# Ledger of designs, part 87: designed miniproteins, single chains, continued (2)

Each design is a single chain, and the fold is of that chain. pLDDT is the mean over its residues in the fold that is shown.

## One batch from the design tools (miniprotein)

Design m7028
Fold by ESMFold2-Fast:
Structure m7028 (fold): chain A 78 residues (1-78)
Amino acid sequence: SELAEAVERFKQDFKELKKAYENGEISLEDAIKGLENGIGELEQLKKQVDPDSEVYKELEELIKELEEEIKKLKAEME
């Protein structure tokens, strides 16, 4: 499904964003902002999906994973 393909694309984009940060290609602030923007895009995509679908559950899980990653990155700023 096009929605499942969009979710896989987001997963790949987030992996690349994290790798770019770990390799020093982007700043910590840019990495956090990228993940926050990604959560916003996933929340908009979620509005287009049936709440009882497996894709909806996958979007919820991905948003949760990104929220935890942001918490870890923000801890590195202290």
Scores: mean pLDDT 82

Design m7029
Fold by ESMFold2-Fast:
Structure m7029 (fold): chain A 56 residues (1-56)
Amino acid sequence: VPINEEGVRRLGEQYGVDPEELREAIRRGASPAEIAELLGVSETTARVAIHDLTRP
């Protein structure tokens, strides 16, 4: 699965989350709600982030 590794690192730094945990969650197909909880953001923000990180 193509994941924007630089984007994951940047997003993790922005929200104070371990980039490794964020990458693994996205890789295993975590729901937008689960990503939202991990990042401490709204589900809508999490959906946008997942879309941007998984676009080629």
Scores: mean pLDDT 77

Design m7030
Fold by ESMFold2-Fast:
Structure m7030 (fold): chain A 61 residues (1-61)
Amino acid sequence: MDKAEEAARRVGEMVAAGVSQEELDRFIKELEKEDPEAAKAARTALKVIQNGRAHVAELRA
């Protein structure tokens, strides 16, 4: 299994669970120290999720 895909999926689950922005940032920083490619995938996934949720959140606000 691709570690980058796993990291991206994990970030999605954390966001869905309502994890704080501070915890997400810490998770990505820890990943970057061990696996830079996984960290890059996690950061990209977070941006995609935030862009999608920002649009949906405005409609629900």
Scores: mean pLDDT 72

Design m7031
Fold by ESMFold2-Fast:
Structure m7031 (fold): chain A 97 residues (1-97)
Amino acid sequence: SKIISEEEKKEILEKSEKEFKELLELAKEKGVPEEELEKFEEKFKELLEKLKEAKTEEEVKEVLAEALKLAAEYAKLLGHVKEAEEFLAKLKALEAS
């Protein structure tokens, strides 16, 4: 497996954080309880730490797959089926690459 560049890793981290913040804001607007929001945020922070420690493209793909699954699960819980399908489509594309 190829060693991932610091530049690619930075782009992935920035995109992941942006998507997380957008999903978190959407959850707040939908009135999701604070306790559920905190659990989601903690799980996402754990994934960001794993991503920072990833050295190979395969390790990055594994963390991104987990993040996309988490995002899809949370979007589905909010009733945003289309957004959940979009996250799952991104996961399928990532696994096919």
Scores: mean pLDDT 75

Design m7032
Fold by ESMFold2-Fast:
Structure m7032 (fold): chain A 70 residues (1-70)
Amino acid sequence: MEAFSEEGQREIREALAEIWAAIMKISGDTGVDASLDELYELLREAFLSDPPVKTLQEAIEAAKARLEAR
């Protein structure tokens, strides 16, 4: 099995926590009834947009805008 360094494992855990916090923020800020899968897909689409977002905060704002436009 492939193993990550202790530092790499910590970075992955921190990144996952940030993604989870972003999903919760989108849900809380919009008040729209959406599944966690829908919120994740909106965030993913924001990162894959053209032009690409540069920060997690920009991705959150883009995802919120898309959710509110539904």
Scores: mean pLDDT 67

Design m7033
Fold by ESMFold2-Fast:
Structure m7033 (fold): chain A 114 residues (1-114)
Amino acid sequence: DYKQHQLEMLPGIREELESVLGPEVAEHLTEALRAAILGEPLEVVLEHIKKAIELAEEHLTPEQVDLTYLIAASILILAEKDYEKQKALIEAAEQGLEKAVEYSRKLIEEAFKK
C-alpha cells in the first residue's frame, strides 16, 4: 500500500519540521500533508495550512515564516495535483529563494480568496 508507506514517513518529516519551525507549526504542516496524501477535501488541507501560517507569523522569525509558506505551497500543489503550479514553483526556485517565497505567498493568498 503506497499511501500507507507515505504515512509511515510522516513522523520523520514532523521531527525535521519541528527542529526548524517548532512543534505547533510542524504539527499543522504535517496534518496538511497527511490530508493531501489521503486525498481528503481541499478545505481540510487549507484549514491546516492557514493555522500553520497564522502560528508562524505570530511566533517565528521572518525567515521561518518564508519557509512555512514554501512548505505550505508545496503541500497545496500536492493536494490540487496541479502540475503547472509545481513547474512554476520549481522555475521560481531556480531563480532563487526570494522568487520561490514570492510565488509561494501568491499561491497561498489566491487559495484563501476562493
Scores: mean pLDDT 86

Design m7034
Fold by ESMFold2-Fast:
Structure m7034 (fold): chain A 81 residues (1-81)
Amino acid sequence: MAEEEIEKLTREIGKELGLSEEVVEKILEYALGLAEKYGDLEVGKAAARALAYLEAGDAEKEIEELQKLVRKAMGVDEESL
């Protein structure tokens, strides 16, 4: 069920940005891998957004949000200082 949310989000963003199905599948595989590695669905969702917008040529904010969530999942908080 958690994987279904990442898949739905990835396909919705891919459709909005005009990405090919092959690119969407690669993004989905990577996003699911990150969600599993960090045990956090939000990391997977952020990865899907960051990769999709990177393919569209503008992903600075999405990459920053992904990095923040990954650090939080690893027990590191960059905003605690």
Scores: mean pLDDT 75

Design m7035
Fold by ESMFold2-Fast:
Parts: sequence; structure tokens; C-alpha cells
Structure m7035 (fold): chain A 94 residues (1-94)
Amino acid sequence: SGSARAGRAGSGGGETGARGAERKDIRHGIAGAIGGMGGAFEGRVLGEDEEGKKGGEEAGEGGIEAGLGGINYDSEKGKEGGEKGKEGGKKAEA
């Protein structure tokens, strides 16, 4: 559940950041970046095994990238980060 939680946090951050980029809403971008950082932290600290930890960290990184895309109004970066967050989340769940 730790790895799955980290994956969900990263994916959620990625989605929020991507939404911010599309809506040009800096608050959503910031929220996405924070969510991504939380996912990366949980993946590193609470990951149940090495693959789960790596997946959680990847999900967190994607969330951070999507959040930065939202802050910068870069919808392409937001989408790419969101997709990376989702892929990392799936790996974290094993």
C-alpha cells in the first residue's frame, strides 16, 4: 500500500499539474508540483520493495514535471509529466 499510495500521489499531482497548464491556472500547477514531491518522498521512504520504490519515485517525478508545466502554462510538458506519473504509479503497484 505504501508504493501504491506514492504512485497515486504522483499520478494525482501529474493530472492536477496538466489541468493547470491547460487552464492556465498557476494554483493547479503549484498543487501538482506539491503532489508530485509528496509522491516522490513516499516512494523513496515507504516503498515496499525496490521496484515499488522506483515506480513511486518515477510517479513523483512525473507529477513534479506536470506541475512545473502547469506553473509555466506549458500544456505539452504538463501532459508528458502526467503520463509519466501514471506509468510510474502502475509500476509502483506491481
Scores: mean pLDDT 64

Design m7036
Fold by ESMFold2-Fast:
Structure m7036 (fold): chain A 94 residues (1-94)
Amino acid sequence: MKPPAVDPTIYTLTREQIAKQLEGLIRMLEGLEAAHADDPEIRALLREARDLAVETLEQVKAGKLTIEEVVERLEEIARLMEQVLARQRERKAA
């Protein structure tokens, strides 16, 4: 079984706690985007991940997402971050 990309404790978190985790993730992604200003492909992936995290946060605050839908959004963000790491490895190998 592939290990889950999202921490299973998310199912025990309140809406407010989920929102705080998403706020932290958005700040981290914004910092990474600024740090990779010289790589447009990494910046594009980080921007996509940030935009998805912002959209997820707004929908969580609005009460529009179930916990299962939040998990699906976080798994998609994790997939984008895996692509960032793959791109960084390719640049270091070149």
Scores: mean pLDDT 77

Design m7037
Fold by ESMFold2-Fast:
Structure m7037 (fold): chain A 80 residues (1-80)
Amino acid sequence: VSQEELDREVAEALVLIYIAIAVMDAKRGNKEAAEESLVKAIKFGLEAGLPLDYIKRLLEETAERHPELKEPVQKALEKV
């Protein structure tokens, strides 16, 4: 495995971790913290070369499962 492949895998894992943190924060009523975690997820995903459409799809699917994320997702996407 090359360093480039490892960096991409780490970034993909970080995207998923920050999305999971955002779900937890949103369910606890902390929409601001959820938004910040989603911004970090988008940033790391884009830096790793993941397409924005792919990241949007992950966020939309997560928001469908967890409606509390719909507003944080919209606001986070506006900040990138």
Scores: mean pLDDT 81

Design m7038
Fold by ESMFold2-Fast:
Structure m7038 (fold): chain A 78 residues (1-78)
Amino acid sequence: KEEEIKKVLGEAAEKILEAASAAGQIAAMDVLSQAGKVTEESLKAATAAALAAETDPARQAAIQAIYDEAMKKVKELK
């Protein structure tokens, strides 16, 4: 279960970075690098940082959708 959750969280982090602007990527990467690991807490913080840095509503929606889908999968695995 933990390994599968880690994989879902890692894939979500990569997708969020791909969907984000340069500013959003920098903000998310700063959070993730400080955490050292992609966990539910660090992904939530990185997503919040990316969203705060985004000015494009389409990118904000895409990032939020990726996060919501990942958290739904994590809940199903618990």
Scores: mean pLDDT 82

Design m7039
Fold by ESMFold2-Fast:
Structure m7039 (fold): chain A 70 residues (1-70)
Amino acid sequence: GRVVATATVKLSKEEYEELLTNGESAAGQKARAALDEAVARALAAGVAPEDLLGEYEVTETEATATVTGR
């Protein structure tokens, strides 16, 4: 597959700690919003929903969602 969309959101130190320990936290919702944005862009580009693979990369200052299509 190829990368079709990425989205990045800024994290505070507290949000970073929350994201590492609880995906249902406000920080987890913020990271999911980035993934939702990347998925929406991939779908708009014509990638079928069943061909989408989403992943997160988290650092102390940001979370990046990457969406790969077939």
Scores: mean pLDDT 76

Design m7040
Fold by ESMFold2-Fast:
Structure m7040 (fold): chain A 68 residues (1-68)
Amino acid sequence: SMKDIIDEMVEIAKLVMDQLLKQGVPLEQIREQVYTMARQQAALYGLSKEQQEELFKRIDEIIKEKEK
């Protein structure tokens, strides 16, 4: 289902962010990399505008949690 693909993309983004943080990559660089990957994946899977907005909203929430 489309919910499953967005959930999968978010989980992959979390894993990528966690690995880069453990390697000492600055959060700003991680943000740029994750956004680029998410845009590319959204285009590849043909996500609708609403689905892309949901994906980016969930990624932004995770990044905000990491900044605190």
Scores: mean pLDDT 82

Design m7041
Fold by ESMFold2-Fast:
Structure m7041 (fold): chain A 87 residues (1-87)
Amino acid sequence: DELVSLMDVLRSVEEGNTEEAKKNGELVIESGERLKEYHDTNRDHPFSQRMSEQISKDFLKASKKLEEAGLEDLSKKFKDLSKQFLS
């Protein structure tokens, strides 16, 4: 099974493939939520502040591109997730 990444979402948006962008975006949200749950549950190996800020910024940039592509619900989820990675 191939791992869906944030890059796959952004590529789909750039190619104008909104259906693929939505599919890949939902998979990225699921992965991001699991990563956040892991961070909250197991603090023995927490994200560094720099890493959390980078993840937040990347999700916020993707949110803007998704909004511009008319994927408002997905954009909101990315924006909400970006805020959750800020300490």
Scores: mean pLDDT 74

Design m7042
Fold by ESMFold2-Fast:
Structure m7042 (fold): chain A 99 residues (1-99)
Amino acid sequence: DDDKTKKKVKDIAKKNGVSKYSDDIVKNVITGSKTGTVGLNDDLFDKIVRDYGADTAVNLQKDLQDYGVKKGWMTQSAADTTVTSYTVRAKQIQKQIKS
């Protein structure tokens, strides 16, 4: 149910303090639920790192991956791989901002 998914994803965004991007996050999750690639795409992730910091963006991505696993949209191993990849990406963006 897209409406129940929208509500839950907006709740996850609010919990992580990222309500500004809630509609974009919802769009990414609904698209990902149909393709098996749930969570933030690179462009949206990078915006959240710049606006809210790396820890917030990584925690949001992890919460979205955990939700996708609970819904059966993806495996735990795929979720873990995604979180690891985006943790590395967040550190790279932080180095660019501090330079």
Scores: mean pLDDT 83

Design m7043
Fold by ESMFold2-Fast:
Formats: sequence, structure tokens, C-alpha cells
Structure m7043 (fold): chain A 112 residues (1-112)
Amino acid sequence: TQARLDELRARLVALIRETIKLGLELLKNLPEDTDLSTILEVIGHILRLIGLELDAERARTPAELARLTRELISIAQSLKGLAVKYNLPDIAARLDALIAEYQALLAEVEAL
């Protein structure tokens, strides 16, 4: 139903916003000696998440929501890898929990 699609879209947008906040927290907590290339990589992921939020708000089909959710999973996995590499276990654990929520959302979208 359209109502179910609207519910899943709203959940995706909320999850993207939470991921943006966590990406910014990761950026703030990177060690002072972190190289510029790593800093720019994190910024790049945050910009991609902002683009995904705009796309998600405009998404009209289950197929488009599924594609955007898969992109969110990919970006979050990249951010988790960086959190692990720079010994930020609390951020890594929170990203892991969010990735599980994205996978659950993807399954619900694919069941439409």
C-alpha cells in the first residue's frame, strides 16, 4: 500500500539522518594526527549520506527505496571500517546496530 511505502520511506530518512550524525561524531573523534586523505574520505561519506537523504525523501517506488537502502548499508560499512581502524569502538558498535536496522528495513522494502 502507499501508506506502507510512506512509512518505510520515513524510516529510511530517519536512519540516514542518524547515520549523518554518527559520521560527524566519527569525524570529530578522529585522532589529531589523522591524515588529510582519511578526513576527506569521512567528509565524502557524509556528503553522500546528505545526497541519499534528499533522494530518499523523493523516492516513490519500493525498488528505489531498496537501492537507496543498499547504498546506505555500503556507506555505513565504510564508516564502521574507519571507526575500527582508528580504535573508536563505541562508534563502531553504534554503526553495527544501525547496519542491522538497515538490513531489516531492506527486507521489509523487498517484501513489498
Scores: mean pLDDT 91

Design m7044
Fold by ESMFold2-Fast:
Structure m7044 (fold): chain A 95 residues (1-95)
Amino acid sequence: MRQEAAEKVREVAKRLRELADKSTNPDAAQALRGAAGSFENAAKALEQGDIRTATIYATAGALQAVAASWLTDDPELAKEAIELAREGIRAVDAA
């Protein structure tokens, strides 16, 4: 369960980085890269069995992805950022 959850959270982080690379807004790109880093820390915490730390980092990542969605002028990028944040939170919650 936890290792599968960690792999899903890492996939979310990877997709957030890819989204940052597609962003034309530098502030949105920075927020997306921050979100990716937070979800990578959440995945590491899950692998160590630290659910509390994983939840804190996943929450931070979700907030950063929401910030990116508000900073971007691209509605499709905003939607994808929110969907990725939800996927990351759900993966941690399922662990």
Scores: mean pLDDT 87

Design m7045
Fold by ESMFold2-Fast:
Structure m7045 (fold): chain A 65 residues (1-65)
Amino acid sequence: SMEEELKKTITKFALLATGLVEKIEERDGKIIAYTRTEADAEALAKEAARLSEETGLEIEVRTLP
């Protein structure tokens, strides 16, 4: 729905606004945020977990290979 698409867009924006995200992908309704370093991934994971609980969206944090 448009409501769900808007929620995803706002969530992606919030993740990008942290300054920790190098790349965002969407796969099977899941948002995947990539960081450059493991330290950035750990910092982002806390914020992503909070956003996931607030929105009900699946958010995964990964470090770039």
Scores: mean pLDDT 84

Design m7046
Fold by ESMFold2-Fast:
Structure m7046 (fold): chain A 71 residues (1-71)
Amino acid sequence: SLREEFERLRQEMVEFAKEYQERIDKLNAEKKKNPSKQQEYDAEINKLKAEMRQRASEFEDRYLELAEKAA
């Protein structure tokens, strides 16, 4: 059903966000321990944030596709 597809998409988004946030949190903790390498950690964090934005766009496209089927 469409309701089950929306719920599955929501769950995928939650799980993805959690995974990437945990990776970013770990990098921020390492950055705090190693301030001399802040630029390297910032670059990796920015890369992860860019990947999150791309994935969010993909989820939005999938949400819109499901919404069109519900119309």
Scores: mean pLDDT 84

Design m7047
Fold by ESMFold2-Fast:
Structure m7047 (fold): chain A 61 residues (1-61)
Amino acid sequence: MVEVKIKASDNIEEDRKKAVELYADYLEANPDLPEVKVKIIDKNGKEIDVTEEARKRLAER
């Protein structure tokens, strides 16, 4: 399974929104590709999984 990790800046909410929109765009353009997990790494090294949020965002389009 492929995992993509994005290091967050000091504005975690902005980085989260950008990651969600980018991954939703990726899923929309590539529906037949295998699932990729997308995580944001905050300033303390904590991993935040945005995969489900991106799927929900795509469904709302």
Scores: mean pLDDT 70

Design m7048
Fold by ESMFold2-Fast:
Structure m7048 (fold): chain A 86 residues (1-86)
Amino acid sequence: SALVEALEAMDANVKPKIEEKIKKIGKEAFEEEMKKLQEELEKMRGTDEGIDALAAMYLEWGMPEDVVAASAARARAAREKLEAEK
């Protein structure tokens, strides 16, 4: 699931911040936002610009730079696998 995947990709310092946001706006509303974001991210993952926009978004969410860099690297690796598969 997108929520579990995002939490696993985050540093322990960022995970509580995301959990606090879920408590403030509600799990249902947060899951809807995440689902819409995932759909946009899926479209963007095909480009370097999209991956960079993703990194900027996660930094905005307070994710540490090292965690964001690791997430961007994973997204690029996933894109390379998709390109290699086609």
Scores: mean pLDDT 67

Design m7049
Fold by ESMFold2-Fast:
Structure m7049 (fold): chain A 93 residues (1-93)
Amino acid sequence: GEAFVEAIRPTAERGAAGDAAAAQEALTATLLAQIEALVRLGREDPSLRPELAEALRRMHRAALEKLTDPALLERVRAAIDAAAEALGEPRLA
């Protein structure tokens, strides 16, 4: 919950103050780590899978709004699609 919000906020603030490319890579790494954590949680508790699928949809929207590098955006999209498949949910793309 709170740790997730805190991790995203410092990454976004760093992007505003520093190298834009490095900021996008840092944001991408943070999103990929969170996607992996959601998949792990959904494997441990299948009852959470519909809620986790909605979290993945929100992360995809955040990536579309914040990532301008198409290669990094594609990495996040592919990770979200793989995560949705792993959780037994329909693909998001």
Scores: mean pLDDT 74

Design m7050
Fold by ESMFold2-Fast:
Structure m7050 (fold): chain A 73 residues (1-73)
Amino acid sequence: SEEDLEEQKEILKTLEKRKKEIEEKTKNPEVKKLFDELVKKAEEAIKKKVPLEEFRKLAKELFDEALEKLNKV
């Protein structure tokens, strides 16, 4: 539905905001690259019309994966 798409866009905006905050605090180009990839994957899921509930789960998994990789950089 249109409402589900708008909710997905709001989740994407939240991820972009968190990306900016982490980038500002770390000032590390490797960190920027990790979160750029996270946002790109989330955008692709929206383009593929993934259901909202599945998108919420995917967004959480992608963010958790990015944080795990961040700890290894």
Scores: mean pLDDT 81

Design m7051
Fold by ESMFold2-Fast:
Structure m7051 (fold): chain A 87 residues (1-87)
Amino acid sequence: AEAGAELAGEGARAAAEAARAGGPAERVAGGAIAAIGGGLSAALAGEGGDFGKGARGGGEAGLAAMRGAAPEEAEEAARRGALEGAA
């Protein structure tokens, strides 16, 4: 569960960093990747956990990335969602 949460966070962070490095199209793409990847990773990290909480964390990470928030915010949102989903 914690290892899966770390993977979800790292994936969301990487997508957010890519979004910030590029232009507006890269920001949208990065945000979408963070949302999908973070949500999916969070869902897969939870052994019988609450998928809704994991997906919410991934979605928040994606929105943060699209808004140009710090990659740390996207990472934390995805990781928190995964941990809450796994609980």
Scores: mean pLDDT 66

Design m7052
Fold by ESMFold2-Fast:
Structure m7052 (fold): chain A 62 residues (1-62)
Amino acid sequence: DEEKKLELAKKALEDTGEVRIVYEPVIDPISDKELKEALEFASGTVFGFEDLAEALVKVNKL
């Protein structure tokens, strides 16, 4: 799950604005809109691309 989430976050970062984020539901699936907002906020910070994706996955895991 972690690896797939990370890849999904990376793809969302690459295709900002047009990627559909599909998360396999365990309890509460992450909505496309919420994930995109998190990505935009995170991408406003100067991190490495992978660091950004990892942070996003961790935040969403809450």
Scores: mean pLDDT 54

Design m7053
Fold by ESMFold2-Fast:
Structure m7053 (fold): chain A 70 residues (1-70)
Amino acid sequence: SAASQAQLTTTLEQILPALLPATLAARLNQGQRHLVAQEAAEAIFADPARYRANVETLGALLRRLAEERL
């Protein structure tokens, strides 16, 4: 649901610095962190099984989305 996706977005935004290389995380402003979290939440809700099966898949997605925002 939209509410669940919004909750996941908030959670991802809060933990994002722990999921990215520290140097990359430090370069993101709050708006960029929100957009990265939002896009990642959309991807997870589209295919939850993919991201549950391999934590590195989520890490790779988050790094790509963060780099695209800088």
Scores: mean pLDDT 79

Design m7054
Fold by ESMFold2-Fast:
Structure m7054 (fold): chain A 74 residues (1-74)
Amino acid sequence: SVEELIGEYTRKLMEVLKNAHTLSAEQREQAAQLHKEIEELREKYKKAPEEEKEKIVREMLSLADQMMELVRSG
């Protein structure tokens, strides 16, 4: 469900925030770019019809996974 996907996304984003201090300058720049893409998707989500919301949340989750990988490689 969309609620479960949002829960997964929130959990991963919280993990990224907790470990942000371990990032190198280059990784911080990459994370900032990913965060900007997430912000653009959040704005689309607010305006999206019900049928597209799950798709947008899945894209946000994918970006959060990329941020998690940066933290884990740092």
Scores: mean pLDDT 81

Design m7055
Fold by ESMFold2-Fast:
Structure m7055 (fold): chain A 86 residues (1-86)
Amino acid sequence: SKKISEAVKEAAERAAEYLVEQGVSEEKAKKIAEDAVLYLLTTSLSQEEIAKILAEKYGVEEKVALEAVKLIAETLKENGIERFKP
């Protein structure tokens, strides 16, 4: 099993790469990916709710933000990391 920090880095990098492919700047993509990881690990917000927050905060399309959130959630799950559940 990977350490949580290594899995988080992998998830964030995968999502940031996707966001850059969608035309988001590298700097903004990294910030979006980092925030998405934090929301998934520290809140009970749905993936759709997280995507809306990130789309509004960073000025990206909600559908693009949602796909980034899904990629992070999938990558964390692949590494045996459960999202926050209250």
Scores: mean pLDDT 83

Design m7056
Fold by ESMFold2-Fast:
Structure m7056 (fold): chain A 90 residues (1-90)
Amino acid sequence: GLSADQAAAAGQSLVKSTGDAAAAGTAGAGVLKVEGDKEAAAGAVTGAAKAHGKELTGDQALAIAEAAADSLSDEQAQAGLDELKSAVSS
């Protein structure tokens, strides 16, 4: 699994490369649904929000990841996690 710091750095990189704020929710949903890691999921959303100049609390970031997880398919969540892991490896 990703640490919260690794997930945050990857989330920020993902949003900066794509320009897509929705990537924040998808990445967090992927971490939460596939790995069950709430801290890494919140980290990914927090990092992505920082790419857009937004500061989120951990509770706000986790709520966004949970809402995205509820709305996305397992396939979409897995794709989000795969993109986040690719951002860590870059």
Scores: mean pLDDT 77

Design m7057
Fold by ESMFold2-Fast:
Structure m7057 (fold): chain A 79 residues (1-79)
Amino acid sequence: EKEEKIKELLEKAEEFDKKAAEYEELGRQNAEKARELAAKGGSPGEVRRLQALADFNFAAAEAYKKSADYYKEKAKELE
């Protein structure tokens, strides 16, 4: 029971770490697109949209990373 619970918590942590990495990568891509568009004199509205999307993606990545750390800590407490 305890071992199975630890495994479940670590699996959840791994899933959240994977989500964090995915959102962090999306954030970097959208931030880069915003910079490139701004440099080319593109639409200010589109630049702001891409910047907002990047900010959202980075915030989501941080939230998922904190969730992953929470489950890792819970797993350690059960040992």
Scores: mean pLDDT 86

Design m7058
Fold by ESMFold2-Fast:
Structure m7058 (fold): chain A 98 residues (1-98)
Amino acid sequence: PSSAADLFEGLFALYLAVRRVDLSDLDEVKRTLQAFLAKNPVLSQEVLEEAAASGEVVTDSLDDLLTKLVSGEIARESTARRAATLGTLIELVLAETT
C-alpha cells in the first residue's frame, strides 16, 4: 500500500540524486533534508502522523538515522517501521532548526 512514508522516502531519494548531494557528508544530507521538509510540510506532517500510529519506538541518533537513510537501509524496512524511522528523523532535524 502507498503510504506517506513510502512517498517521502522515494521523493527525498530523488531529491538527493537530482541535487547530486555528497551522501558521505552528513551535514550536507541534513541541510538538504531541512530544505526538503520546508518545501513539503504537508507530506512531513503525514509521515509524523503515520509514525505516531505505528507503535514503533526508534532510539537511534540523528547521525545514525541519516546514515541509514543514505545507505538505503530505511527503504528496506516494513512500511510501519519506515514511518517510525522517518518520523523520528524528521523530529530530530526539526529540533536542530529551532
Scores: mean pLDDT 81

Design m7059
Fold by ESMFold2-Fast:
Structure m7059 (fold): chain A 87 residues (1-87)
Amino acid sequence: SYSNFSSQVDQGIDYYQNGDFDQARDLIRQGITDMGTSLNVDPVQLTRIRSNVNTSFDQSTTQSPSQAQSQIRSSMDNAYSQMRSIG
């Protein structure tokens, strides 16, 4: 559900804020996978969406904490919108 996805995004951002980047990345990746699977998103498109979010996450690690949080949230919102549109 979107509620579960939103919760995973919030938890991922919390890990990121605490410097637990690996746990943040894992939670973010899991959230996309869970939602994409639930919405029956095409595996090729789901892989592309995960790749794009992973790239955004990598870029966020070089930015200020506030900018990183905004970019991660925006990236996840865009991923959800894409998955919702495809499913």
Scores: mean pLDDT 80

Design m7060
Fold by ESMFold2-Fast:
Structure m7060 (fold): chain A 82 residues (1-82)
Amino acid sequence: SRLDELLEELAKKAEPDSKKLLEIVALRLGMPPEEARKATAEDIVERALELYGEPEKALEYLHKLLAEIIDEIEKIREELEK
């Protein structure tokens, strides 16, 4: 999938590509691939607010989501090193 492709690309880099990271977050928030590729930080915040309704809950979810994405990237990186 597009999500798997992006996670693998980031796992191969020493530093995350911010644009690709935003695309991954957008995909995880359920944005279509076409919209995710063009997603800005503002679009991601709006989508999170749409899903959770409250700024505090949206922010908490985004923090959790970023932690999950980083964990997935690290797991893929470890697998590629084997």
Scores: mean pLDDT 75

Design m7061
Fold by ESMFold2-Fast:
Structure m7061 (fold): chain A 85 residues (1-85)
Amino acid sequence: SSKLEELKSKFLSTGGKMMKWLIENAQVTPENQKKASELITTLNRALSATSLDELKSEAQQMLELAKELNAPEDIIKELEDIINS
């Protein structure tokens, strides 16, 4: 559906911002490498989603990861907007 493709596009954009922020701000540690791997996995699952429920579930996982990493508030809000769409 057009709604699913629109939200996937928004999620890809937000995921890209999250990855950019992580690269620029996170130290190269085993914990941060694991978090980066989880981010990539969640993004790939979301892009493969065939329903709004699947996409929102993956957005929720990325939101939890973003909160754990103390990501910028604009990233948190964009993820919440996707979940609430």
Scores: mean pLDDT 83

Design m7062
Fold by ESMFold2-Fast:
Structure m7062 (fold): chain A 71 residues (1-71)
Amino acid sequence: AKEAAEKVRELIEKAIEAAKAGDLEKGQQYAGQAGQLIEEAKKTSKKAFEAMKKVAEELEPKLLEAIEAAK
């Protein structure tokens, strides 16, 4: 659970950095990978899914701000 949540955090942080650098395509790819991991966890482990979802919800406002600033 903790390792899966850390991987999702890393992917969303990479998406934020890519968006801040103006690379929206790469940012979308990283965000998409994080979303796929969350959906996979939903099917296999409720605890991992809840931990990953909490990390994604925490970082979502920062990701959206970075995307808007890059436009």
Scores: mean pLDDT 78

